# Designed miniproteins, single chains: the designs that were tried, part 64

Each design is a single chain, and the fold is of that chain. pLDDT is the mean over its residues in the fold that is shown.

## One batch from the design tools (miniprotein)

Design m2206
Fold by ESMFold2-Fast:
Structure m2206 (fold): chain A 79 residues (1-79)
Amino acid sequence: SAMEEALRAAITRALLELTPLSEEEAERLADGAVALLKAGMSPRDTAQMVREDLLALGVPAEQAERAAEEIERLLTAAL
C-alpha cells in the first residue's frame, strides 16, 4: 500500500541519517521492520529487533539506540 511504501521510505531515511549503513542495508532493515509490524509485532518490539540487528552489523550502541527510538516513533505514528 502507499502507506507501507511511505513508512518504508521514512525508516530507510532515518537509518541513513542516524547510522553508517549503506542504502541497501537500510532498505533491508526497513523492509523487515514493516513486515514485523504487519505480522502484529508492537512498534516497541519491532524497534528493539532493529536495534539488535544494528548492533549485530557493528553500528555503535548510541547510534543504534537513537535509530531505534526514531523507528519506534515512525511505527507508532503509522498505526
Scores: mean pLDDT 89

Design m2207
Fold by ESMFold2-Fast:
Structure m2207 (fold): chain A 110 residues (1-110)
Amino acid sequence: SQLQQEAQRNLEESQQAYDEAQRAVAAAKQAGPDVDLLQEAAYQLGNAAAVNESNYRRNQQLADEATDEQVRQFLQQAAQQNKQNADTLRAQRDELAALATAAANQQKAA
């Protein structure tokens, strides 16, 4: 199905963005209290969340247009995965942004 192939490509794009963001998070955590690396990781998490949110909305629209029930279920599952990823990435972004603020305040106090 062309709709399933499009959703599969969208899931791959979403996963690549997620993996890139997680590499930035790992680098920031390994470097210690580096404000710039924490801010970069938060930025990458925000970008990955936006990609997953966009693909969630696209896969929902494709599911609404699907006439085959198995294709519709696949598209709904893909959309739900993208939504969960977007929510997780936004929560992680907010955590890393808070850590960056705390690290900046600690460096200013030292």
Scores: mean pLDDT 87

Design m2208
Fold by ESMFold2-Fast:
Structure m2208 (fold): chain A 92 residues (1-92)
Amino acid sequence: MSPAVREALMAEQEATFAIMKYAVAKSTNASKEELIKLLEEAIKAVERAIETIERVLETEELSPEDRAILERALESLKKAKEELKEELEKLK
């Protein structure tokens, strides 16, 4: 696996962690202000992961297996971004 693919997967992991932090805060009745902050952080992490994966898919020669992994991650992250943005609008 190339260093670029590892970077993309690390960005995905960071985005997943940010989403998890929001989900935990929501389940523990965190304040509206805390939920907004965590949602904004999660959206930013997801956007960074999307940009990193798209760059790697565009610029790197990838094995079919690595390409399929990154394409699936990209689709999941784009869906998560829309869901998080809808949650943020509901809290404003």
Scores: mean pLDDT 86

Design m2209
Fold by ESMFold2-Fast:
Structure m2209 (fold): chain A 90 residues (1-90)
Amino acid sequence: MEELLAEARRLAREVALAEGMSEEEAERAAEILVGTLRRAAALAPSEELAREILETAVAALRAKLAGDDARAAALEAELLALVAAALAAA
């Protein structure tokens, strides 16, 4: 779990830097995203859903860094659906 959050933070920072953010802005963006993912995972009704949220987030960030915009968009939509399901369960 924590390994996926650490990877998401690293990738989120790299995406933000690639999109032209400063180091300070990239760190803030990564912290906000990781905080949101941690909250969604904590509110998830099962460890399976929590893991799926984090794995989907990591996959989406990797797709963005690879320039696969279509895959990134599809994974972001799936991530939003998973996060919404976790929040609705709270």
Scores: mean pLDDT 83

Design m2210
Fold by ESMFold2-Fast:
Structure m2210 (fold): chain A 85 residues (1-85)
Amino acid sequence: SKNDEIIKKALEVAELAKKLGTPEGIRMAEALEFQVEEAKKNNYDTLSLFKLHGLAIEVRRRAKELGYEELEKKAQELLDLIRKS
């Protein structure tokens, strides 16, 4: 389902952020994992998906600023999945 694809992509973004080995990368990953669990608990309601969308924008922005091209690209893929409706 679309929700399964969003969750899978969000966790891929989180894993890539962890692989940076930085405190910021770990915090981004934990925030993504937390929002994934909240979305599941709230049966993918509009507010939970909106929060995940906002977090994906922030991760993409930070990745671009820091020159982490693969993280930026994967965050963009997550945004595209959430925006498809």
Scores: mean pLDDT 86

Design m2211
Fold by ESMFold2-Fast:
Structure m2211 (fold): chain A 64 residues (1-64)
Amino acid sequence: SVATLQRIVREVTGREAAPDDDLFADLGMDGLKAALLVGRARERGLDLTIADVYRARTLAALAA
């Protein structure tokens, strides 16, 4: 769910994310924050990898 990922990004970055925002360019994502996003997503039952975050770049793409 995009809404679940938006909540996690807010927890990790302190910023609210639109689904089409670039996680790295617009939201200040880095390797550590990507790892935290993946960990929290897994706790919520989302099967995500760090590679998925780097490949997707946006929450809309990551939730697809």
Scores: mean pLDDT 81

Design m2212
Fold by ESMFold2-Fast:
Structure m2212 (fold): chain A 58 residues (1-58)
Amino acid sequence: GHKLTAIRTLGMLLAAKRGIDVKQLEAKLNETKTPEEAAKVIERELGVDAEELLSLFK
């Protein structure tokens, strides 16, 4: 749904701002099927809290 797409987009924007490989992160995020899975990938790759990311999208 919209929440999954929003979390994936936010993760890619954060990666770009930090000079991290956006294409590699995008490939990993495209394999996620839920907002929770996408948030956990972003937490692992970027060190941002998954629960905080999920709380931004209600």
Scores: mean pLDDT 82

Design m2213
Fold by ESMFold2-Fast:
Structure m2213 (fold): chain A 80 residues (1-80)
Amino acid sequence: DELLERLNRAAGLAANALSNAIARRDPSFREKAEAFAREVAERLPGTEVLDPDAMSLEEAEALYREAQEEAARLVEELEA
């Protein structure tokens, strides 16, 4: 359960970061991206709605990759 909660938090942060990165390209989508990120944070307790100016697309990709690596490790442990 703790590993799943940690993975969910990482996924939520990555989704928030991606939404913010998309909003940077198209300012008209900024409000919608922020609303979506807020909704994700509410669904996944423990995530924070990040400032669009605070995270880049590269950082979002890094967070997503971390979440994927954690999931792979969990699967490996279950198979062992």
Scores: mean pLDDT 58

Design m2214
Fold by ESMFold2-Fast:
Structure m2214 (fold): chain A 82 residues (1-82)
Amino acid sequence: SLLTVSSRRLPDGTVVITVTGPASKVGLSATLQEADGTTRSASKSDVLKDGESLTLTISLSKPGQAFRVVSASISYEPLPTP
């Protein structure tokens, strides 16, 4: 089975990345750079059961703040099916 990855930007300027998939060990990391050169980084890792989700959130300095993605990575290790 494949992971489902989605990303969205909330009206308050929060960036949300969600990963859903089969039983797996998942790691997420992202670094964003705002228009003034400020960098924002977040990382999260967890062991997911089948159908669970891992959500990573990054808050920007203000709503509507322009940004670029400097780096983003997903690590994925499938777990044995019971």
Scores: mean pLDDT 77

Design m2215
Fold by ESMFold2-Fast:
Structure m2215 (fold): chain A 80 residues (1-80)
Amino acid sequence: SEGEKFAEAAIAALQKVRDTSKNENLRAAADAAIEAIEAHKDESLEKIKDAAQKAIESYREKLTADEGQLLSQAIVQAVN
C-alpha cells in the first residue's frame, strides 16, 4: 500500500538522520517520528504522515530551524 511504502521510506530516512547526528535532541525527535509511523502504519498515508510530523513538531523548541527542516524533509521525500 501507499502507507506501507511511505512508512518504510520515512523510517529509513529518519534512521539515517539519527545515525549521522551527534545531537541527542535531533536523535530523540527522529526516534519519536519513527515510533509514530510504526504506531500508525495500518492507517492512511495522510494519518501516518501527520503523526510523524506532529512527533517532530513536539521537539521543535529543542531543535534548530535547520535540524527541524532536516527531519521534515526526510518525511516529505518519503512521499515521493
Scores: mean pLDDT 83

Design m2216
Fold by ESMFold2-Fast:
Parts: structure tokens; C-alpha cells; sequence
Structure m2216 (fold): chain A 63 residues (1-63)
């Protein structure tokens, strides 16, 4: 079960990167708003997600 949760997190990250690449003109403010949504999808409702995966995901949304 954990593998599916981690795969979902990886997919969300890939989608976020593609969206940012296709819309480079998005203001920094808008880009910051994507971070919380990704964190919510990866952490709060997926208890099987490893702490390492969660931290990595949050670090990417902060940078």
C-alpha cells in the first residue's frame, strides 16, 4: 500500500513541474500557492507516506 502512496506523490510532483515549465510567466505569488496544495495531497490524507518522502515533497514546494 505504501508504494502506491509514494507513486502518487511522485506523480503530483511531475505534474507540478510540467505546469510550471509550460507557464513560466506565472508570478512567484501564484507559484507559492501551488505548494500548499501539493503538500495537502501528499501528506495529510495519506498516512502510509514515509516521512522522508513527505519532507522531500515539502522541500521542493518551498524551493
Amino acid sequence: MRAEVEARAAEALARMKEILASAPAIPAEEQRRLGPALALASGADHPDMSEATRERLLALTRA
Scores: mean pLDDT 56

Design m2217
Fold by ESMFold2-Fast:
Structure m2217 (fold): chain A 81 residues (1-81)
Amino acid sequence: KPSLLESLERALAEMEKLRDTDPERARGLALGMAWEAQVYTDDPEVLALAREVVAALNANAPVAEILELVRRLVEKYREAS
C-alpha cells in the first residue's frame, strides 16, 4: 500500500492535471488530502494547513488558492516525515 506521502503526492499531481478541466474533481481531491492529513498526521503545521484547505473549500475559494494550500501541505508533510 502507498504511504501517506505517496498518496498525497499522487493526489496533488492529479489535482494539478484537473484544475483547468475538472475543477470540481480537483476540489474533491483537495478535501480527501486534507482529511487524510488530519487522520494520519500529528504535525501541527500540516494539521493547520489541512484545516486551512477545508476552510477554503467551505468558503468556495478559487481552485488556484486551494492548490497552493495543498502544495504547502505536501511540502510540510515531506519535511515532517
Scores: mean pLDDT 82

Design m2218
Fold by ESMFold2-Fast:
Structure m2218 (fold): chain A 89 residues (1-89)
Amino acid sequence: SGGKMTKTLEALNKVAEEYNKKIREEGEKIGKEKAEAAVFGLNSAAYSYGHGLGGEQIFKETAEKYPELKELILEGGREIERVRDEVLK
């Protein structure tokens, strides 16, 4: 199975990586397990969007589960959506 990354997926992974760093920095204060779960949720949304699927429910549910990270998760998810829309024009 040759899952080649699309240009869209590459762009969305770059956005996710930037927010993963911010979430992990906050994880130093609130706990690494919560931060890594939030990172997983945001990366899952990016992957879903990069493959032409919906990702909004993924990052919204992740934000609801981790209130301390909610602002960063929602910001990251919306930035992933914005970049996806820019690449698909």
Scores: mean pLDDT 83

Design m2219
Fold by ESMFold2-Fast:
Structure m2219 (fold): chain A 94 residues (1-94)
Amino acid sequence: MLEELREEARRILEEAEEILEKVTALFKQSDQLTPEAKKLAGEAAKHASEAILYATRGLEDESVLEQDTEEAREHARKAKEKLDEAEKLFNEAK
């Protein structure tokens, strides 16, 4: 349903913004980040930014809401996956 898609898009927007905040926190500890963890954190930021873009566009334009929510969902999933991998590497390197 349309309202369910809007609620999902809003949730994705919030989740992607949280991912960007966590990526920023990781980069503040840059001296302790391996090159691989930095790359994964950067990829997480890229996907989170794409999720924000698609979710925002879908919420502004009902005609693309379904397609954009699906794109935002996939980008948010990839962002979370890359962030979790980056955090795991960061914690294992200590």
Scores: mean pLDDT 84

Design m2220
Fold by ESMFold2-Fast:
Structure m2220 (fold): chain A 70 residues (1-70)
Amino acid sequence: SFDDDIYEALVLMVEGVLRVMLGPDAEIERERDGDTTRITARNGDKYIVVDVVYDREKKSVTLTVVEEKL
């Protein structure tokens, strides 16, 4: 659906930004629970955890940095 397509595109964009921040060798993991996707990116001693939350009614996305060590 359009909602699922835009949400997936936004998750992919966040992963792209995290690869730029941590380098191409960064390990990226996704965990999805409903309309929340947790993305963890790690490279050596550096990591960042981001929650991507999609509000289907408002068609809005909230990005929260949950934890970081850069």
Scores: mean pLDDT 82

Design m2221
Fold by ESMFold2-Fast:
Structure m2221 (fold): chain A 90 residues (1-90)
Amino acid sequence: LSPAELAALLAEAEARRDEVVAALAKTVGEERARAYVDASLAALRALAAGDRAALRAATREIAEMVAEAAGKPEKAEEMAEEMAAVMLAA
């Protein structure tokens, strides 16, 4: 992805934040939905800025929330590495 494509994806994701939070809140509750979406936006911002450390921190936060919601907190580290790898490859 080019910097312009990443900026466009980030702008679209920010514009749709409330819609995505509302959709996720039906499954995980509003507090977790907001935390997940905010961490996802932080990951996209880090990717757009080329900040790999911030990207890994954001993906770890997302993975911890998803793994906890799934009842499998031990999977958080594995999920964080997979998410970071996918985002860096895109």
Scores: mean pLDDT 75

Design m2222
Fold by ESMFold2-Fast:
Structure m2222 (fold): chain A 75 residues (1-75)
Amino acid sequence: MSPKEQLIAIFKETAEELGIPQEVVDKQVAYLKTLSLTQLVIFIESTLSLLSLLYPEKRDFLAEKIKEIQAIYES
């Protein structure tokens, strides 16, 4: 599995946990597939950080997902 595919999988898992409809997720994933790896990392990290502020009850879940993102590009 490529780093880009792993990042998209983390985005999908986050969207499912937050109850975002599948049709919205599919449209967003199509957009994410057009981004470079660097752009995708920045986009997803920024999005998860923002979501941590909007959904404090999901903070621990989102922190684990951010950790997974860091593990993908730091190894």
Scores: mean pLDDT 81

Design m2223
Fold by ESMFold2-Fast:
Structure m2223 (fold): chain A 89 residues (1-89)
Amino acid sequence: MSVEEKYKEAERLLEEAKELLLEAFKLEPGSEEEKELLKRVEELIEEAERLLEELKADPNADPEKILELEIELGVVKLGAAVLKTLNSK
């Protein structure tokens, strides 16, 4: 996978995670459906984090593009943490 392919893949993973988070916010807190979506979001976050670590290690990667992806990852991680808190009894 090239640096450009890694950027596009990370962007796709984060976009899918955002869409799933928005769907999860429409569901009843603590529902099985919400738990399934949250698990999928966590998997997408892990994949995006792995790609970002690879990009950070690549001397051909643009640090500004990496920062943009890290900001988006942070927003998605915060959204997932909020949903987890709402699901806590």
Scores: mean pLDDT 82

Design m2224
Fold by ESMFold2-Fast:
Structure m2224 (fold): chain A 83 residues (1-83)
Amino acid sequence: TTEELRALGDRLEAEGERHIAQGEEALKQGNIEEAVKHYQEAADLFDSASRLYRASGTPEGLARAERAERRSREARAKAEELS
C-alpha cells in the first residue's frame, strides 16, 4: 500500500541518517576508511528510500523521493571526497 511504501521509505531514511552520524563520528576519530563505508551505506539507503517513495505514486511521495535522492548524492559525494 501507499502507506507501507512511505513507512518503509521513512525507516530507510532514518537508517541513512544514522549512518551519516556514524560517518561524522568516524571522521572525528580519524577513521577515514570507516567514514567512507558509512557514507556509502547512507547513500544506498537514501537511494532505496527514494525508490519506495516514487513507487507510492503520490505528489507527497515524489517530493520525499527528490529529498532522498539529494541526500543520496550528498552522501556519495562525501564518500568520494574522502577516498
Scores: mean pLDDT 90

Design m2225
Fold by ESMFold2-Fast:
Structure m2225 (fold): chain A 97 residues (1-97)
Amino acid sequence: GEEIQQLIDQLKQETDPSQAVTLLNQLASLASQMSDDQKREALEAAQGVVDKFPKDKAVLDAAKTLVKAILKVTENKELILEAIGLLLRIIGLEFDN
């Protein structure tokens, strides 16, 4: 609903890694309530946060939590591929540290 969209929009503008972790975890808990459009926007917002904080382990862990939550509740092949792509990027960043 409206709460999910507000959390996604806030995550897109977030500049504090600790607040980004909180938002990522809140979105992960709401993944089963997301539309496919909201799942796509949440994955795009999570990718943006990972790109801003590529060395922040807490951010990377929270982003993986959101990606896994979305994967658990989606059957949309395009969303599955986008989620897997982000998960692989996060794993690559963890190996570079």
Scores: mean pLDDT 89

Design m2226
Fold by ESMFold2-Fast:
Structure m2226 (fold): chain A 75 residues (1-75)
Amino acid sequence: SRDTIRSLIDQMIDYVRQTMGDDSARFVGASMYMGVRGNFDVADQYFQRAIQIGGGSPQQQQDIRQMFQDVINTV
């Protein structure tokens, strides 16, 4: 449902903001906006920028990639 997708996106953005900061969270938000519209290539580009800017630990990067896949697989 749209409520489920919204909840997953909100959780992912909040996690990224908390662990990698506001700039990375904004790129994840842009990525999700494109992904839910079916623009997966652009979604991936924004997602890669979020990871590149935020740095994060390997575990944090893996957790965020899993959240990304969960959202995309639900759309």
Scores: mean pLDDT 80

Design m2227
Fold by ESMFold2-Fast:
Structure m2227 (fold): chain A 89 residues (1-89)
Amino acid sequence: PEEADRLHETGEKLFKEGRYEDAIKKYEESIKLYQEAIAKKPTASLYAGLGDSYNQLGKAYKRLGDEDKAKEYQEKAFIAYERAMELLE
């Protein structure tokens, strides 16, 4: 949904500014909204958006030195992208 995309974009801006903890909060908010939208109607674009937000969350944790969380969220991003591919969009 538009709000989840906007939160992801806000997180990207914060990440570029080096504000990793603030970026994490925005990516987490985006993830929650994608998950809520997917629960109502799963689409390839929603899973792709979920994957993008998980991927950026992993990068932000890596910048903070949390390699375990970085790996966890990269794996979640991969699963979300696989689900997007299964939906053929």
Scores: mean pLDDT 88

Design m2228
Fold by ESMFold2-Fast:
Structure m2228 (fold): chain A 85 residues (1-85)
Amino acid sequence: KIEELKKEILELHEKVLKSRDRKVLEELQRKIDELFELLSGISREELERARRGEGTEEVEAKLSPELLEVVKKLEEEMKKIEEKL
């Protein structure tokens, strides 16, 4: 399940870079949220709120320092990809 999601994320990431398709970017973001929910127990709704600047304190409290760094790095990469679309 986790390996399957990781594979889908990698495939979608490659597809976004090739196509510059915003719909593919949105699907990639949803798959990343699903992976984080499985790894951390943080729901997709909580992650969406954190991206809007709502409830970030609760999300950060549930993440280990290592997982928090991964989340920040992924958000940075998603913004870079979105800027190129």
Scores: mean pLDDT 65

Design m2229
Fold by ESMFold2-Fast:
Structure m2229 (fold): chain A 94 residues (1-94)
Amino acid sequence: SELTELLQGLYEAIKKGDEKKAEELRKQYEAKVEELIAASDPLTQEYLRLLREQQLELFEVMKENNFDEEIIKKKNEELLEKNKPKMEELLAQR
């Protein structure tokens, strides 16, 4: 998956402290998700929009906290917990 490759590249850039590369990969990820939303059914669009909002919030935390891996991990866990009920609701409607 192109999304998986972009996310993997983003996390590798973060681990290396390559803020410029991480920002470039973030923009590519965002653009790819937008493309997938445009091609999807309405329920999948809601799910993908929720995932995009979650990743954008995570990327802002990465940028604001100088790409600290521990802070990023903690924020990701918080976002997954926060969004779990809505994601499960959307998946159950399929």
Scores: mean pLDDT 76

Design m2230
Fold by ESMFold2-Fast:
Structure m2230 (fold): chain A 90 residues (1-90)
Amino acid sequence: MSFFQRFINYFDTNGNGVVDYAAAFAALDRDGNGVISVPEFIAFMRSLGFQLTPAQIAIIRQMIIAADTNGNGVIDYAEFRAMMSKMVSR
């Protein structure tokens, strides 16, 4: 689908089919504070044209908490990159 292809192209800066993690993190980190929070994730989804219900917002909160290895309520770039780079060790 064209939307899915456009989504991939937003973060595939080299055209090799691999997501640019720095660009993806920067898109999520709208305030430039070096962490991804619930409001930043919501802002990112809204930038893609999505409308989120209160129930979906609650699920997003739970997902961020589950991914937060330090228990600080947000995901920093090091945590995000470490998770992603483990999947692409080549």
Scores: mean pLDDT 60

Design m2231
Fold by ESMFold2-Fast:
Structure m2231 (fold): chain A 104 residues (1-104)
Amino acid sequence: KEEDIKKAIENLKKAIEYAQKALDSLDRGDYETAAENFEKAAEYARQASLNAPTLAVRTIAYEAAKLFEQASKAARDGDRETAKKYANQAIELLKYALEILEKL
């Protein structure tokens, strides 16, 4: 129970970390590295969804993973604005998921 919450929190934090690395890469014009880091963020968001003890966090983390997948695609397409939009939406969802888990 406590272990599942801890794993979900760790994976949510890693997803945010990789998303921030991807945003930094976009700002440098390195769209390929940005796309790879968004893919890593999506992986960790999916792991957080699987480890989440509540349906709310599972759903939010899964939606964030899909948004990071869209951000990765936009980055590969050279669409910096769209990539940032989806990435920022996903980060906000993950922050909300962390708030839910911290209340448990």
Scores: mean pLDDT 89

Design m2232
Fold by ESMFold2-Fast:
Structure m2232 (fold): chain A 65 residues (1-65)
Amino acid sequence: SNALAQEAGRRGYRGEPASEEEAEALKEAILNSGATEEQAERAMRAVKEGDGREFQRAGSAGLGG
């Protein structure tokens, strides 16, 4: 759902680990926005690990706002 994807984005931006469901929802949202599969996978891994710096580098820092 969009709410799970938004929560994953917010957590990624803060460097907080997202749940598996939130991270998968974020990946689907990024793919649906026309981004590449590699970009979506990078963002998903960053939010699962709570790596805020990698999430920002993936270009997904704004998705949680």
Scores: mean pLDDT 73

Design m2233
Fold by ESMFold2-Fast:
Structure m2233 (fold): chain A 96 residues (1-96)
Amino acid sequence: MERLELAREAADDEVAADPRAFTEVESEEELKELVEAAKIVSKARGVEITLVFKTKEGKIYGFRIKDGEATELPQEEAERLYEEILRERAEAAARF
């Protein structure tokens, strides 16, 4: 396997284990690039991906990505998912 394919497989394995991802973004352009990348992965693998983004200004955006299409989640749902992901990260950090 090529090194590039190996790195992509590792990323795909992470998405398969937890299709919910949270990322802080520097700009709306970065957010758009990540959504486009997730559309490609979703279509290629046939999986539904949920992305939550927090901007530098503290605004939270959520997207549900299925079959290469992105649907923006209501702000309340995006904020709920953000809190859930933070809780799960805190629980993971508490484990040896």
Scores: mean pLDDT 67

Design m2234
Fold by ESMFold2-Fast:
Structure m2234 (fold): chain A 57 residues (1-57)
Amino acid sequence: AEESLITELLEAGLSENTAISLAKAYENGVSRDNIRTALVLLGLSEEEAEAILKRAE
């Protein structure tokens, strides 16, 4: 769910624009693995990124 992913990303400390952009990319079919990689590049750990994605499913 896009809203769930946006909420989780905001709680993780990402900006609103970044959270919305990543959630839209995920809903539009960008792979889960690519979204996870983007989150790690933004400063989250692999464990945090995976937990966020699981909660957003």
Scores: mean pLDDT 80

Design m2235
Fold by ESMFold2-Fast:
Structure m2235 (fold): chain A 70 residues (1-70)
Amino acid sequence: MTAQDYLQRAIEARNAGDYRGAAEYLKEALKLEPQNEGLRALGRDVAAQLREAGQPEVADELEAFIASLP
């Protein structure tokens, strides 16, 4: 599975309201392309949506993961 494949799955999960699944797919995409600013920006957006959905712990984990990238 490529970063593009994970990005597609993340978008599908987000569209289905599965923000937690979207966050996990974005983490996998970012592991493959850690310098991809588009993926980082989308990850931060998903983290904000997770906070609004009442899942701040998952949002914190995603933001910490993004901040830990090189």
Scores: mean pLDDT 82

Design m2236
Fold by ESMFold2-Fast:
Structure m2236 (fold): chain A 74 residues (1-74)
Amino acid sequence: AAPALPAERPFDAAERARLGEQITKEVESWVAENKPTPEQIAVLERGRAELAAAPDASAATRVWHRTLKELDKL
């Protein structure tokens, strides 16, 4: 079963699902607005996979910031 520790972290199954939805929406919105190159799409796909695997919101935030920095330099 997926662990949920209410006293330690608010990041449970519901929070993870919400984060995944937000990530997907953010990526799709950014792609639609910016019409990215294949290189940028590859960076987004890698970042999306890492975000989906993030154990908590803090880790997800760090992954997303790293992804945005890579996009910025392309």
Scores: mean pLDDT 68

Design m2237
Fold by ESMFold2-Fast:
Formats: structure tokens, sequence, C-alpha cells
Structure m2237 (fold): chain A 96 residues (1-96)
């Protein structure tokens, strides 16, 4: 089941984040967990919407790791969330 694959990959990334944050700064743990999520999603051939979500999470985590201003990070988060919402609404037929 595709749903079982999504659930397993999300759980794996969450477990990685929890382990990493015990020894690493939160921003570094978020980046490594997001990268793992995206890599596993692409390897498993998960849905386009899931890959887009994972790509957005990685981009945001990278900005935090690079020490970008909070205002810049918030703008990127808002833009990516809007793009994801519009993509999901279109794919699910909610805006038809």
Amino acid sequence: SEMEKHKAIVAEAADLYDELKKTKPEAEAEYEAAKHLLDKAKEAGLSEEFIKLAEAALEIAKLKLEGKPEEEIEKVEEEKMKELKEFLETKLGLSA
C-alpha cells in the first residue's frame, strides 16, 4: 500500500529527528531528517504531492541551518504552504 510506505518513511524520519536532536542542534537535526525523508520518498517512488511536501520541508530546514533571518524563513514557509495547498486542492478536485 502507498499509504503504508508514506507512514513508514514519515515514522523513520521522525525517529531520526528524535535521535539526532539528543546530540545535535535542532536546525541540524531538522535538516538531516528532512533530507532523509526526501531521499527515501524519491527512492520509494512516493506520490508527487508527498515529494513536494518533503522538498519544501528540506528547503525550510536548510534556511534555518544556514542562519537565514526569521522573516525570510517565514516568507518561504508561507509560499511553500500556499503552493502545497493549491496543488492538493487541484489534485483532489476540491477547487473544481
Scores: mean pLDDT 78

Design m2238
Fold by ESMFold2-Fast:
Structure m2238 (fold): chain A 60 residues (1-60)
Amino acid sequence: MEEYEKVIEETRKRAAERLGPEVGDRVAKFVENLIKHEGLTPEQAKKAGDAIIDFEEAAA
């Protein structure tokens, strides 16, 4: 739905701005898969995306 699409795109943009476009695409795919498999709400999906971005940044 539109709310999920917005969360996925905003997460991609934030990750790309901080860690580059390849990481942005990877994080967006993780969030989309979590929505599809776990049934996360848009708010939960945003938090998951932010946590993944923070993990990727710490691992770099």
Scores: mean pLDDT 80

Design m2239
Fold by ESMFold2-Fast:
Structure m2239 (fold): chain A 100 residues (1-100)
Amino acid sequence: SEAERERELARELRPLAFFVRLAVAERQNAPEAAALRAEARALGVSDEQLRRAVAVAERAHREAVALAAQGKEEEAVEVLLRGAREIEALAPALAAALRA
């Protein structure tokens, strides 16, 4: 069903959503940023991998928002899925934990 497809998509995008949340929290100097960084580090993500994953998430989010604004929703989803796969390669244990 469409609802099942949407739930599967949301689950697959959880690693990207995590780093989008971290990027937003860092820009707002919110205390949540420290908690998210600690969670990622506990699952083996290095500071270099954290910086790279945040950069991937910010680029994917910006590209997807721009595509969605043009009515290109399918292309926006593909950009987000590509970003999620790049983040999974950088932080596989975190990605697995978020999708569980």
Scores: mean pLDDT 86

Design m2240
Fold by ESMFold2-Fast:
Structure m2240 (fold): chain A 71 residues (1-71)
Amino acid sequence: SREEGQKLHEKYREENLRGLRLLAEGQEQGIAPEISVVEEVGDAALVEVKLGDEVGLVVVHKSAVEALLSL
């Protein structure tokens, strides 16, 4: 549900900001980050993003997971 996704966003706020930054940096540098699904809650998925030695988390809608995994 939207409420579950929002709670997941708030729980991992700092990690989510880092994950989004790593996705942006990867796109800018032309480097594909390593993406893996950590948890699925309702309509939301918690995804781990690795770029080099840096690790972050991103909260996305389940329907966006396949697109993220193809980065």
Scores: mean pLDDT 77

